# Designs tried in a protein design run: designed miniproteins, single chains, continued (4). Part 109

Each design is a single chain, and the fold is of that chain. pLDDT is the mean over its residues in the fold that is shown.

## One batch from the design tools (miniprotein)

Design m15794
Fold by ESMFold2-Fast:
Structure m15794 (fold): chain A 98 residues (1-98)
Amino acid sequence: MSEEELDREVKAALGEIYFAVAKLTIERTGKIDQETVDLIVKAVQLYVEAGETERAVELVREFGKLAGLSQEDIEAMVEAVRAGDVDKVREILEKAVS
């Protein structure tokens, strides 16, 4: 394994940890706050940087559903993830913050 491959594996593992923490927080609180959005966005960024784009897509679909986002907003997040537009993912997730 190259250092580049190891870096991608580490990023994917960190993304999974941030995802798990965000999911646990939502399950415990029933809310998505700004700190939870930051965790989700960090997980998405790490997965995209790891080349695990479809895992990032699964993550935003799961959180969008948990957040009660519309199907239109969820699909917009999926498009943003595939485009590598992490800022757009944040913008859409912030609609769920209350």
Scores: mean pLDDT 82

Design m15795
Fold by ESMFold2-Fast:
Structure m15795 (fold): chain A 92 residues (1-92)
Amino acid sequence: SEEERRRQDVAFAHMLEAVAAAVNGEPPERLRERLRLTERLGDEDSARVIEAALRGDLEKAWELLEEVAKRRGKRHEEAVRLVKRVIEERQR
C-alpha cells in the first residue's frame, strides 16, 4: 500500500541518517532516538542497521543498509551511493 511504502521510506531515511551520524562521530543519543522512531514504525531492518552503527561496527552497518536498499529498490540503492559519496568527499 501507499501508507506502507511511506512508512518504509521514512524508516529507510532514519537508517541513512543514523549511519551518516555514526560515521561523523555524532553522539550515540542521536542514533538511539532514530532507533526508537523506527521501532515505532515496526521496521526490523532499521533496528539491525542502527544497532550495528551504535556498536561502532560501521562496516556491518553499511553492509546491512545496502542489503535493505537492494530489497527495496533502485531508488534506495542510489540514495545509499549518494550518501557514501558525500561522506567520502567530506573526509578528504
Scores: mean pLDDT 82

Design m15796
Fold by ESMFold2-Fast:
Structure m15796 (fold): chain A 59 residues (1-59)
Amino acid sequence: MKIAEEVAKKIKEAGGDPRAAGLILQENRDKLTPQEAAEAAKKGMGADFGGVVSPPEPA
């Protein structure tokens, strides 16, 4: 909730760069649950970030 919002703001202030977002998320991984990390990435990179997460490949 609060932590996810802080991380989302940091990602957005970094310009929404996927590389910067990855580093910010990694540094805050210990403080974020997987759900909060996903929400922070979604908010920080916006709805168009779908390219950051790849769907599972049909093996």
Scores: mean pLDDT 67

Design m15797
Fold by ESMFold2-Fast:
Structure m15797 (fold): chain A 100 residues (1-100)
Amino acid sequence: SIKEQAIAILQETYEKMQALLEAKDLEGFIKELKETAKRLRELKEKASPELKEELDEIIGFLEVAYKRIQELLDKGKYEEALLAAEYTIEWLKEKIEELK
């Protein structure tokens, strides 16, 4: 189903984001968030109205998250960028469990 595909994308993203954060690769982290948002937008076109609302919330969060991390990096606020990345991972973990 489209919901199962969304969950699979989010689980793959969660695992990749954890690895990227452990490597302190925040540029890779931002890239992964952008790619995930794009993949979810494509899935959203085929989703039920209820699932579209859930996907819109997730997409919106991912877009705010990568923009915030990028802004912090651009300002040299690396420690704050790491905290924002950690918060993003925790939010995504909880959202995956809600979708199951």
Scores: mean pLDDT 89

Design m15798
Fold by ESMFold2-Fast:
Order: structure tokens, then C-alpha cells, then sequence
Structure m15798 (fold): chain A 65 residues (1-65)
């Protein structure tokens, strides 16, 4: 399902960013880009943006540190 693919992409990008790496993950037509160096607040904001994207049918989400 698209929602599951979007969630997986977000989790992979967040994991990379937590390890100090820039993350870009593509699943189907959905693209997630995350910069390295996120704190807990940035991660929470990013999760909110991903939920919003799933609800609105947005095909890309980007988070800058």
C-alpha cells in the first residue's frame, strides 16, 4: 500500500539522518529527503510532515536540519 511505502521511506531516511548521514529514499513515486544532524524536535516535526503528506497525497517530503 502507498501509505506503508511512504512510512517505510520516512523511517529509512530518519535512520540515516540519526547516523549523521544525509538520507534520500524513494519508494514508488514518493521521495523523502532528510539532512544529517536532526534532533528529537526536528524528527517529531518530520514525522508530522510525513503524516500530512500521506493524508494530502503529497509525493515528496523534505526536512532540513
Amino acid sequence: MREEEMRRAAEEAIAAAKEGKDGTVERGDFVVSVEAGLDDIDIAAFEALVRMAIWTGTKSVTMKA
Scores: mean pLDDT 71

Design m15799
Fold by ESMFold2-Fast:
Structure m15799 (fold): chain A 87 residues (1-87)
Amino acid sequence: SAMAEGEALVAELLAEARARAEELLANIDTYSPEEAQARLQEIVDETAARLREAVAAGRLTDEQAERLEREVVGLYLQLQDAIAARS
């Protein structure tokens, strides 16, 4: 169903964002805080672009998009705190 396809897409986009965030965190000592922040912003911007594209294509409901956005914001804040702890 379209709802099940939307839920699968939410899970996929979140898993991709988390995997990239985990890779950044695993290699955080190889970056300056400024470089790490730039990488984090890239992850967020790419996820936001994919989210907007999926909504525009009718692949996600507003509620599914809002839930994914909240999860991505939570991930962003968690990594930003980790980056700040190195400053």
Scores: mean pLDDT 84

Design m15800
Fold by ESMFold2-Fast:
Structure m15800 (fold): chain A 88 residues (1-88)
Amino acid sequence: SEEVEEAAYRAFLEDARLLAERRNAEAPVPEEVLEEAARVAAEAAVEELKRILEEKLPLSGAEVQERAARAFEDAFRRALETLLRERA
């Protein structure tokens, strides 16, 4: 299970970095801020997956993916807002 969690984290981290690169192209934000927000988002997605697995929630694969995606997007947005505020 730990190896699966590590693989999921790496996959989410790659997705987060692509999202950060896209955001930087659309609106100039320091790369360090985008990279940190991406890491926080990837960690949140993995933590949601761990919660689902540990609590053995009766969810379909699609429901698991939806929850992980929401945790990812919510954490990315919050981290980005917080980091930009801290650098202001």
Scores: mean pLDDT 73

Design m15801
Fold by ESMFold2-Fast:
Structure m15801 (fold): chain A 61 residues (1-61)
Amino acid sequence: PPVVQPLTPEQKRVLAGIALAEARKHLSPEDQAEVEELADQYLAGKISLEEFLEKVREIVK
Protein backbone atom coordinates (compact mmCIF):
# COMPACT_ATOMS: atom_id res chain seq x y z
CA PRO A 1 0.00 0.00 0.00
CA PRO A 2 1.21 3.56 -0.82
CA VAL A 3 0.59 4.90 2.71
CA VAL A 4 3.73 6.26 4.38
CA GLN A 5 3.43 6.79 8.13
CA PRO A 6 5.71 9.31 9.89
CA LEU A 7 8.51 7.61 11.82
CA THR A 8 8.42 7.89 15.61
CA PRO A 9 11.57 8.95 17.54
CA GLU A 10 11.92 5.30 18.65
CA GLN A 11 11.80 4.04 15.04
CA LYS A 12 14.37 6.69 14.04
CA ARG A 13 16.69 5.46 16.83
CA VAL A 14 16.30 1.84 15.64
CA LEU A 15 17.20 2.80 12.04
CA ALA A 16 20.21 4.82 13.23
CA GLY A 17 21.29 1.85 15.36
CA ILE A 18 21.11 -0.51 12.37
CA ALA A 19 23.17 1.92 10.24
CA LEU A 20 25.81 2.20 12.99
CA ALA A 21 25.97 -1.60 13.40
CA GLU A 22 26.54 -2.04 9.64
CA ALA A 23 29.17 0.73 9.66
CA ARG A 24 31.09 -0.94 12.52
CA LYS A 25 31.02 -4.25 10.61
CA HIS A 26 32.29 -2.98 7.23
CA LEU A 27 33.87 0.48 7.57
CA SER A 28 37.10 2.06 8.77
CA PRO A 29 37.07 3.95 12.10
CA GLU A 30 37.02 7.27 10.19
CA ASP A 31 33.97 6.24 8.13
CA GLN A 32 32.29 4.84 11.27
CA ALA A 33 32.74 8.24 12.98
CA GLU A 34 31.18 9.98 9.94
CA VAL A 35 28.15 7.63 10.04
CA GLU A 36 27.81 8.23 13.82
CA GLU A 37 27.81 12.00 13.21
CA LEU A 38 25.11 11.59 10.52
CA ALA A 39 23.05 9.38 12.87
CA ASP A 40 23.28 12.07 15.58
CA GLN A 41 22.13 14.74 13.09
CA TYR A 42 19.21 12.53 11.98
CA LEU A 43 18.15 11.81 15.60
CA ALA A 44 18.36 15.55 16.38
CA GLY A 45 16.07 16.26 13.39
CA LYS A 46 18.74 18.25 11.52
CA ILE A 47 18.56 16.01 8.43
CA SER A 48 15.73 13.95 6.89
CA LEU A 49 15.68 10.15 6.65
CA GLU A 50 16.25 10.46 2.87
CA GLU A 51 19.35 12.68 3.36
CA PHE A 52 20.66 10.36 6.11
CA LEU A 53 20.32 7.25 3.93
CA GLU A 54 21.85 9.01 0.88
CA LYS A 55 24.91 10.17 2.86
CA VAL A 56 25.39 6.75 4.52
CA ARG A 57 25.18 5.10 1.08
CA GLU A 58 27.93 7.41 -0.23
CA ILE A 59 30.18 6.47 2.73
CA VAL A 60 29.51 2.70 2.41
CA LYS A 61 30.51 2.67 -1.29
Scores: mean pLDDT 72

Design m15802
Fold by ESMFold2-Fast:
Structure m15802 (fold): chain A 74 residues (1-74)
Amino acid sequence: ALEEAQRIALDYLRQNDTPEGVRAADLVRYMVEVEGIPEGLAGTALATLAAQGLITIDASSGLARVRLTPAGRA
């Protein structure tokens, strides 16, 4: 379910919360290969979390990186 995929992504990010964030590819790989989330659903979950202001996705410096916002940490 989308809600479960969002929870899994947030749990991963909270456990790996650093100023530089995590690589989007590493997060998606974890969701797909470890948690069994379909790749398309993992992508939709990240887009939904970004739209809700719980994460930021930054591709400006090359490889896309995902960071928790203050709202995502709560």
Scores: mean pLDDT 82

Design m15803
Fold by ESMFold2-Fast:
Structure m15803 (fold): chain A 76 residues (1-76)
Amino acid sequence: AEEEAAKLRAEVEKHIAEATRYLSRGDLDKAAEHFERAAEAYEQLANVPGLSPEEAAYWRQKADEARAGAEALRAT
């Protein structure tokens, strides 16, 4: 519940930070990998029990955004 959601949010933050770090180095493949891992954590957040449909949809949107970003990086 609350502890699991906090852990998943920390996982997202970690992977977004790593993706940004790899982007600054020009390592687009590793940046994409970390955005993909952030998307996975966002999907897990969307599946946390007790969320409203609106909150679950928000996390799914964030997962989609992270995946789209990763796909764009891999395409370059």
Scores: mean pLDDT 83

Design m15804
Fold by ESMFold2-Fast:
Structure m15804 (fold): chain A 99 residues (1-99)
Amino acid sequence: SPLVEMLRRTIERTTEEMLTLSSNQALIFAGSMMTITYMHVYLAAKLGELSAEEVREIQAIVEEAAARIRPHLSPEQQAQLDAEMAAFRAGMDSIIEET
């Protein structure tokens, strides 16, 4: 899907940029990225523009990005990222079940 490929490239590029930032800034921007990605996927899925398989692929891309950022964070920041990822995963799974 062109949309999945666009999101993959954007998330990967943004993740590379986040890795050059302070851990606190990287955590804030990771949360923003998850929120923006969820909103766009939710709308596209409701419009029938994304299959359940494509939603799973986008979820995997975000999880890969979070995994790359996680080692650069403090234990407290890792716990916050893990909580935000759990919420993101639950939201994405809900979209998949409704699609």
Scores: mean pLDDT 85

Design m15805
Fold by ESMFold2-Fast:
Order: C-alpha cells, then sequence, then structure tokens
Structure m15805 (fold): chain A 78 residues (1-78)
C-alpha cells in the first residue's frame, strides 16, 4: 500500500516527501536540495527513489510533485 511505502522511507526521504506535499508548486532537484540542506546529487537520488516507488511524479518541465495518493498518505502519518 502507499502508506506502507511512506512508512518504509528513511527520515530524509520522508522530509523530502513532506516538502513536496506542502509545496505550492512542483520543485526542481536544486530547489529540493536547497530546502533540505543537501547536495543536488542527494536530492536527485531521493527524487529517483520516490518516483520509482510511485510517490512522486515528474512534470513535463522536469520538476517533481507528490502524487495525490502520496500526499494523502503523508498527511495521515503527520
Amino acid sequence: SVLEKVRALSPLEQRALGVLTTAPRPLSARELADLLGVSQATASRILRRLEALGLVERTADGRYRATPEARRAFLELS
């Protein structure tokens, strides 16, 4: 389930998903890196992981947003 996937995330991956669920717009890897205080390489790795799990989707302009299911699941765990 989506809830099980969210619970299985590392603390940093959970913080990344939280940022994406509360963001007013899709974020680039650089913007996520700045918000998390990590390198762009680390943010890109996290985004690829979250996308592979179906928790995040890439927009046509190369930005990332939380899926509606991931947003709902994250808010339930908050």
Scores: mean pLDDT 85

Design m15806
Fold by ESMFold2-Fast:
Structure m15806 (fold): chain A 81 residues (1-81)
Amino acid sequence: AEYWQKYVKENLEKMEERKNLTEPEEIIKALEEYFELEKELDKIDLENGTLDTPEKLEAIKEREKEMKELIEELKKRLKEE
């Protein structure tokens, strides 16, 4: 599950490629799916006691905040189109 925390964070950076896509709605949908999957994995990690390091907890909080803000920003941009 720690792998997923790093994976999601790295993929947010890779999503800069999204600016070259013609279908913003598809990008938003994919990000929403990642966000929901992330929450479920975080719940499992917490139950298993894998989140025992402050660094891991901070990374999760930052990732969730970034994901939520990114989705909101993209939805706003889509409506402006």
Scores: mean pLDDT 63

Design m15807
Fold by ESMFold2-Fast:
Structure m15807 (fold): chain A 65 residues (1-65)
Amino acid sequence: MAMEEAVRRAEELFEEVRDLIKSYRVEDGKIIVTIERGTIEDEFRVLMVASEAQMLGVEVEIIYE
């Protein structure tokens, strides 16, 4: 998949869980997402979105605070 299209789709996916994200950035084609550890459900939802983004060919890093 083209890089620009993959990143755009990944951004749309992360918008679905925007309320669970403390910070979001794109760095050299890698998406870096920071979330606060709190509930299994919140972590699971962010992880699912990260998995979908990975399927699009976008590298994702999740940071817990």
Scores: mean pLDDT 76

Design m15808
Fold by ESMFold2-Fast:
Structure m15808 (fold): chain A 66 residues (1-66)
Amino acid sequence: SKASLLGIQAMMLVNAALVAHWLGETDAARDAVRGARELSDQIEKLGDKETAERVRKLVDEAEAAV
């Protein structure tokens, strides 16, 4: 489904944000977190609240780490 594809993309961005953070690339990490946040909002708009909530928790954790 489209929501599943967006969920995978959001997970890739969360991982990219954490990698950028570990490399000291703070701006890149913040940009990736923002992108993942936008994808979680799109997933929620598609009606997949469970996937959106799961992704949002990971985004919140990544944002707190950056």
Scores: mean pLDDT 86

Design m15809
Fold by ESMFold2-Fast:
Structure m15809 (fold): chain A 92 residues (1-92)
Amino acid sequence: MSITQKLVNAGLLYVGAQTELDLFERNPRVPADVLARLREITDQIGQLYKEMVKKYDEGTPESFEEVEKLYEEILKLVLEMQRIVAEVYASL
């Protein structure tokens, strides 16, 4: 995957996280602590994505290495979010 493809994919993952959070916020059966954790994860993904865009715009070999590290961090948060989502659906 190219560095540009990672940037685009990170943006799509962030939009996906925001969409999932919005759906969960509309469901009164979702526990408040679960919603708080999903908001925290979504905010962290957004912050990492913003930094990823900044590093991509810098256009240096070192900044592109940082973009790859930020992408890996976003993937870990997305996996954590999907784990929580799966657990909530299993308990409903």
Scores: mean pLDDT 87

Design m15810
Fold by ESMFold2-Fast:
Structure m15810 (fold): chain A 80 residues (1-80)
Amino acid sequence: VKEQIERDVEDILRAAEELLEKYPDNEKIQEMVKKAHELAKRALESEDPEEQVRLAIEAGSIVTLAEIYLYMKELEEKKK
């Protein structure tokens, strides 16, 4: 279980790095990605498996929300 969580956290960090590179001038994405990165680091530092899982889920959720935000922005542009 711990090993699986560590892999998930590594995937989250990688996704965050890609978003930072793709949208360097988007302040919303920058803020969300930085927060996700920080939570992922805290998950790796956590000695409590339950806390580690919770932090990993929060970090992953933020990355997903960032992607949703970008998708919604694209939809708004198409609706114009």
Scores: mean pLDDT 77

Design m15811
Fold by ESMFold2-Fast:
Structure m15811 (fold): chain A 87 residues (1-87)
Amino acid sequence: MEALREELARLLAEAAAAVSAGDAAALEAALERMKALAKSHGATIRVEVVPLEPVVAGQPVTFRITVTATVDGQTVTVTVEVTVVPE
């Protein structure tokens, strides 16, 4: 569980950095690694994305991304906040 939590946190941080950099390929790679990691541990993954402020066109919005992995009834949760600047 701890090793899974630490790796998920690392990959989620990589995904957040990719979003901040506008790097879609790096984001997809990080998400695929998270899926593969969960599958290798027999875990189910749930991803929740919540805006921390009202979404207004042309304004930056900070989202909280929470990834929950469940293995043998045990739950691991990792969270990151990412700011997205819409057009």
Scores: mean pLDDT 74

Design m15812
Fold by ESMFold2-Fast:
Structure m15812 (fold): chain A 64 residues (1-64)
Amino acid sequence: SMELLEAAARRARAALLARGFSEELADRSVQEAVEWYRTIRDELPESAWTTVLGTRALELAEAA
């Protein structure tokens, strides 16, 4: 499942870059989202991982 998390992180990064965020902000937001996700992962089904991680990364990038 580490491979699925890495794939979700790559998709989240690409989505932030497509929205015009800088590489630094995209990388930081995705890293913070992954760290946050690791604290709540036991509460979430695997099918939600990509969506939840992507949403959190976007929230962090928009708040910066």
Scores: mean pLDDT 78

Design m15813
Fold by ESMFold2-Fast:
Parts: sequence; structure tokens; C-alpha cells
Structure m15813 (fold): chain A 67 residues (1-67)
Amino acid sequence: SRAARDAQYAEVEAKVASVADSMTADQAADFLLALTAEGVLSQEMGDLAAAARAGLDAAEVAALRAA
């Protein structure tokens, strides 16, 4: 189901975020984009990483996510 898939993505994304927290913002964004391309993370996470890589601040990234 969609809910089960969303839960699986959330679990993986939480684990990946702990690794990314040790990186610079650009390195973390590139890392998350690569994992999204491999299908490991949700496309939503990839879209947020792309926005962060483009230099948007946290409020701008949150607004993009809400759209």
C-alpha cells in the first residue's frame, strides 16, 4: 500500500539523515540526490535536496515541499 511504502521511505530516510548530518550541506544534498536516483529514497526527499543544493534556505525549502 502507499502508506506502507511511505513508512518504508521514512525509516530509510531517517537512517540516511543521520549519516548526512556529518557532511557539509552540499555533500549531504548530493548524497541524498544520488540515493533518490537509485530509488532508495522518496522523490520528495530528492526534490528537497535539489532545492537545498540550489541555495534555498530552510523556509524556502519548506514552502517548496508544501507546494
Scores: mean pLDDT 66

Design m15814
Fold by ESMFold2-Fast:
Structure m15814 (fold): chain A 75 residues (1-75)
Amino acid sequence: MDEIAEEIQKEIQKDKSMTIDKVNEIMALVVELIEAKINNDGEKAEKIKKEIEELANPKLVELVYKYVEERLKNL
């Protein structure tokens, strides 16, 4: 888990276009995605995934999805 969080932070630091506001928006979407998956709301989960993909590069998107799956396993 910590390793994935470190990779996410490194990817964010490499992207000079990534603002604190965008990071906060992605983190809010990650929380909403976890909640949507817990509630078995597939439609909402897919919409949130698309919003994350619009804000983040493909590598960051993969790391975020990996983070969400690890969080779900530890519930």
Scores: mean pLDDT 78

Design m15815
Fold by ESMFold2-Fast:
Structure m15815 (fold): chain A 77 residues (1-77)
Amino acid sequence: ASKEELLAMAQQLQEVLKEKGRSRQALNAAQFLVQKLSEQMPDASTVSLLQVAAAALNAGDFDAAEQALVIAAQELQ
């Protein structure tokens, strides 16, 4: 995926998490987006950043997940 697609997905993730709260549905949607991004990026460093985002989501730290996705988008530059 392009850096612009990553940033757009990170912004969508922010909106989903803020509007729907920390519900199971919002968590599942966020995890799906992270998984989809991971599958489109064979680069090990970017995949590592996406794994950080996934770990943050599992811990319920949605802000850390958003930050990791932004950093991943910057790494693709």
Scores: mean pLDDT 65

Design m15816
Fold by ESMFold2-Fast:
Structure m15816 (fold): chain A 70 residues (1-70)
Amino acid sequence: LTEEQREAALEALAKEKDPRLAAVRRAVLGLESQREAAERAGVPVSAIRTAVAEILALPPEERFSALTGK
């Protein structure tokens, strides 16, 4: 992510009401570990790990869309 894309993703994260989606985005952005995100969302760490890996495997434009929800 570029600096501008990272900033936009952080703004989208602040507005995200779904705790699971927020946890996945925080993990992708490096704001918390995958384990911490899993604990916060109440899901197995494997679920967060899979979701994070899927986002990181996306092309940069699609990754940005996934992180902003647009």
Scores: mean pLDDT 76

Design m15817
Fold by ESMFold2-Fast:
Structure m15817 (fold): chain A 83 residues (1-83)
Amino acid sequence: MTIRAEGDKEEILEAIERAVAAVKEQGSATLIIESESEDLTREAAERAKQLAARAGAASEVQFEGTKATITLTALPADQVFKL
């Protein structure tokens, strides 16, 4: 599942929460974030990584200027217990 959010910090935050929920239900999700600055995009990506980790999911981030593509994958239960 691919979730996209652009510009608005509130919309980006909602998209992050939807992506984390999708990982919990489907085992994986892709989140694409685009903002007005690289710093804001990096902050949003770090937020997504933190929320994914708390939900038991791994995250991989690819940056392209003001755009970040975040791939979220649910961790197996055995790995969650080892972390």
Scores: mean pLDDT 76

Design m15818
Fold by ESMFold2-Fast:
Structure m15818 (fold): chain A 115 residues (1-115)
Amino acid sequence: MKVEARFRGVSDRTFEFELEGEVDGKKAKLRIRVTQGDGEITVEYEYEADEPEQLEALKRIADEVKRRIQAGEPVDFEEVVRRFLIEAMGLDEETAEKVVKEISERLRAEVAAYG
């Protein structure tokens, strides 16, 4: 199993959040780019996966993140990672929680460094 979550400031007004996983030979990726303009927030995302069910899960996750950001609602990126692992990668809740704990400190530091 390979899982990576990254949060990166690209500029003073732009950040990217990227998820990549491979479980049992099945791959999935999600990248979300957010740009703050004058009074408007632009959210762009791209996703890819080996299975149609994974693509549907990635779209649901991306659409929810986009909706929350555009509404000015806080996004819990650790919850987004957990949902990716369970819904797109097919991990059980216990395994997903363990993976989230292993990456959460770094992810929180990356988010805090941008804000």
Scores: mean pLDDT 82

Design m15819
Fold by ESMFold2-Fast:
Structure m15819 (fold): chain A 47 residues (1-47)
Amino acid sequence: MEMLEKTYEAFKEAADLYYKGDPRMYDAHIRGVGLLDDMILTSNKQI
């Protein structure tokens, strides 16, 4: 399932942007949360 991997990558990007002081960090983090939430709600892999 690539959705989990994309979610993880989004959080890693948010962390990288945080160290750079880039406000886009919030957008990346929110996208990651959205992907994770959708994955859980659909029960695709029973995380």
Scores: mean pLDDT 66

Design m15820
Fold by ESMFold2-Fast:
Structure m15820 (fold): chain A 63 residues (1-63)
Amino acid sequence: SGAAVGAGGGAAAGALFGLDAATTARASEQGSKADPNDAVALGRAIAAGGGLPEAHGVQIAAS
């Protein structure tokens, strides 16, 4: 856990930016086919609740 926290810290920071770009692109594509509001809201909810803030917080707390 301690070793994973050190290695995961940088990954969590990178994931924030990566997920933001990927979430925006995916939501845009899905929105074009269906409901843009639904796709964007779902993407944001997954990004926020999926683990980025949780993983980051848990890793810092576990450290």
Scores: mean pLDDT 46

Design m15821
Fold by ESMFold2-Fast:
Structure m15821 (fold): chain A 62 residues (1-62)
Amino acid sequence: KAAEELRKEILELRKKYNLTVEEFQDILDKALDEVGLYHIGEATKSEEKRKKLLEVMKKLAK
C-alpha cells in the first residue's frame, strides 16, 4: 500500500514539474541523502520518512 502510494505521488510530481529522467534521478538522490535514506524503499516503512522525502523532492523540483 505505502509503496504504491509513494510511487503515485512521485509520478504526479514528475508530471507536474515536467522533469526529465536525469532531473528526477538527481532530485531523488539529493532528497534521499537529506532524509538519511539509502534507497526509496526505506521511505515506505515509515509515514514520517515518506512524507519528509516527498516534501524535500517538491522543494528541489521547484
Scores: mean pLDDT 75

Design m15822
Fold by ESMFold2-Fast:
Structure m15822 (fold): chain A 92 residues (1-92)
Amino acid sequence: SMEELRELAEKARKKLEELGISEEEREGIVVLYGQRLVEEGREEELRERLEDKSAEEIREIFLAELAKDEELFEELVKKAREQLAKAKAAAE
């Protein structure tokens, strides 16, 4: 349900806040999850789930799906942090 989806997305957001994840890192996590779905050959599923969805709704869907997979969530947090750190290092 939409309420269940929102509750899962909110749970994911609270976990990100508890881990001290910045807004920039959060955006990175969403992008990385989208890339993972494409890499796994789930483009058809991705297309169906995102059809007629706003950017905000897509973000909520991605966070809700990530909330179901603890290992993937932790992997993407680590990757987002590493990417942001590398970007900052390249700017110096």
Scores: mean pLDDT 76

Design m15823
Fold by ESMFold2-Fast:
Structure m15823 (fold): chain A 63 residues (1-63)
Amino acid sequence: VEQRGEIIDGQLVLVTIDGNSSVGTLPQTDEQRQIAQAALKKQQERLEQARKALLELAKQRPL
């Protein structure tokens, strides 16, 4: 199973991809909101690290 956080029109949505279809759920409780934010932050950190590492490697790599 895979969970990802996504911002749609300023709303934080937790998307769960499993089985036949993906399901997006708006966080209706503090617990759901925390889970959605954690998933989004983790995804953004991975993406940001990949982008920044690539750019910094290209700019600051002494070759």
Scores: mean pLDDT 65

Design m15824
Fold by ESMFold2-Fast:
Structure m15824 (fold): chain A 77 residues (1-77)
Amino acid sequence: MAPFDEEEFERELREALELYKDDELLSRLIRAHAEALRRHAEEGKLDTPAAALLREAMRAAAEGNLAEAQALLDQLE
């Protein structure tokens, strides 16, 4: 399996954004970091600690753990 799965990434992103559609700040942070990850994927830098943290943040958000997602996103800044 490739380090970056665009279909899985887009699905997880949509699920997280739908779950937190009423949380403007978290939605913006998720979108911003997703855009950064896509850019790094296009540049061939797919396996970075930042990419791993973003995937975990997206998973935490999708599972409804807002505090964990926020903490993981903060680590990317």
Scores: mean pLDDT 66

Design m15825
Fold by ESMFold2-Fast:
Parts: C-alpha cells; sequence; structure tokens
Structure m15825 (fold): chain A 96 residues (1-96)
C-alpha cells in the first residue's frame, strides 16, 4: 500500500540523513539537510525530522548551503502541514 511504502521510505531517508551527518563533514551535513528538505517536500515527516535532527547535532560542520536547504525544509514542512518537521527545521536553523 502507499501508506506502507511512505512509512518505509521515511524511515530509510531518516537513517541515510543520520549516516551522512555523522561524517561531520560539510558535504555530509549538506546531504543530510537536502534529505530533510526532500522528505518535507514529499510529506515524509519522520524522515525529515530525523535528517534535520542529525544536521542539528552536526551543526558545527554546517555551511551556508546547509542553512539554505534547512530553510527549504522549513517552508515545505509548513506548506505540507508537517508540524514536527517545521519545528525541527526551526530548531536546526537556530543551531546553524
Amino acid sequence: SMKEIKEKASEHVGQMGEKFASTKTPEGVRKAAELGYQSAKHGLEKGSVQSLESVKKSSSSGDEKTKEEVKKAYENAKKQGLEKAAKKAEETLAAL
């Protein structure tokens, strides 16, 4: 079903985001932020929250490009009504 596919996709994206951000490199943190944005854009709240939380934990490696991707995640989470993802994006922006 579409619900099961979305749930599995959300979990997978969140795990990938954590893995990229755990490298604590600018490239890895940017990729995690991009996954947070793409997840929010596609209504995958859990994946967006996990990816953005991992960016927040590795915020010292975040650059201007990372901040831009997190801003896109925030705007898309608001448009999609993903309250938890929007809140997490706001917290992540404050840490960057």
Scores: mean pLDDT 85

Design m15826
Fold by ESMFold2-Fast:
Structure m15826 (fold): chain A 77 residues (1-77)
Amino acid sequence: MSIFQQAKQQVEDAGKKALEAIDKGDSESAVKYAGQISDEVAEQVKKLLDEGKYEEAKELVKKKTDEALATLDQLES
């Protein structure tokens, strides 16, 4: 696979694991996996989870995962 396809796989896996962690109430793992997408996503997810905004945290992870995947697609050509 291209390096961009491998990066996309890692981002998809991180996003999936972050969502699963939020669904299980594992805030520490959710922040860890969100950080594998980006440090900014980890900070925003942590803030939302600290405020008890679990649905907003899940929507943010989905949005940021999709944005990262779209960026990687554009960089591939």
Scores: mean pLDDT 81

Design m15827
Fold by ESMFold2-Fast:
Structure m15827 (fold): chain A 75 residues (1-75)
Amino acid sequence: MKKYYILSNSDAEMDKIEATLPSDAEITRVKVDSMEELIEKIREIEKQYGTNPLVRRVTDKDGVLSALVEVDVPE
């Protein structure tokens, strides 16, 4: 099963990213306030799944930080 983590300092940006994902996807949103917190949260996700998740995007544009992390969980 695929899980997606959306991390951002902007709720509007998280809404936009979620709209681009499959409707049947398991999505978790994580609010972050800084690039350092965003990196730390990605590292926590990596530790949780014991394998390297696929980090699809990390963006810092116009003060908006975002990341999309895709994790394949064995069924």
Scores: mean pLDDT 76

Design m15828
Fold by ESMFold2-Fast:
Structure m15828 (fold): chain A 94 residues (1-94)
Amino acid sequence: ARDKGEEYFVKGLEYYKKKDYEKAIEYFELAAKYFLEAKDYASAAVTYLLIGKAYEKLKDYEKATKYYQKALELAEKSNAEYIAEEAKKNLEKL
């Protein structure tokens, strides 16, 4: 499950860099699913943070807020302090 998560995460990053945020979100959602199945909550938190950023680029601030909140929750559960801090900062800028 985690290997598939990493594979889809990389594809999500490729589309994010190309500014194809809709496809980036599709691949990041697949990546997050596999990371959660693997109980890799830190990688799932990073992935939700990137989904939030992609929605922010699409000006979907409601969805961006939702995914930043999910990222924060998972980051706090996994003691990923830096990701939790980044999620909080992104929520403050919306």
Scores: mean pLDDT 88

Design m15829
Fold by ESMFold2-Fast:
Structure m15829 (fold): chain A 88 residues (1-88)
Amino acid sequence: SELAEAARRALERVLEVGRFAIEGSEEEAARRAEELARELRELAELGLGPVADAAEAAARGLRELGKHVGLLGLIAAATEAWVLERQA
């Protein structure tokens, strides 16, 4: 059905946003989030506003997680560099 197809597309976009965010591709994650916003508007127009809200929250959570993963990677790299400088 049209409803099931719209929901499936929104889920695929949430997963794409999460993947690019975790990979550190913030510009691509942002583009996929814009695509998701269009899919979520379609779901809301079909009367699935709460589902659209949940999908948006999931995408935001995944983007936030991606930023934390990126920050942890930077901290790890800085720590390794600090150790290497001290051993030189």
Scores: mean pLDDT 76

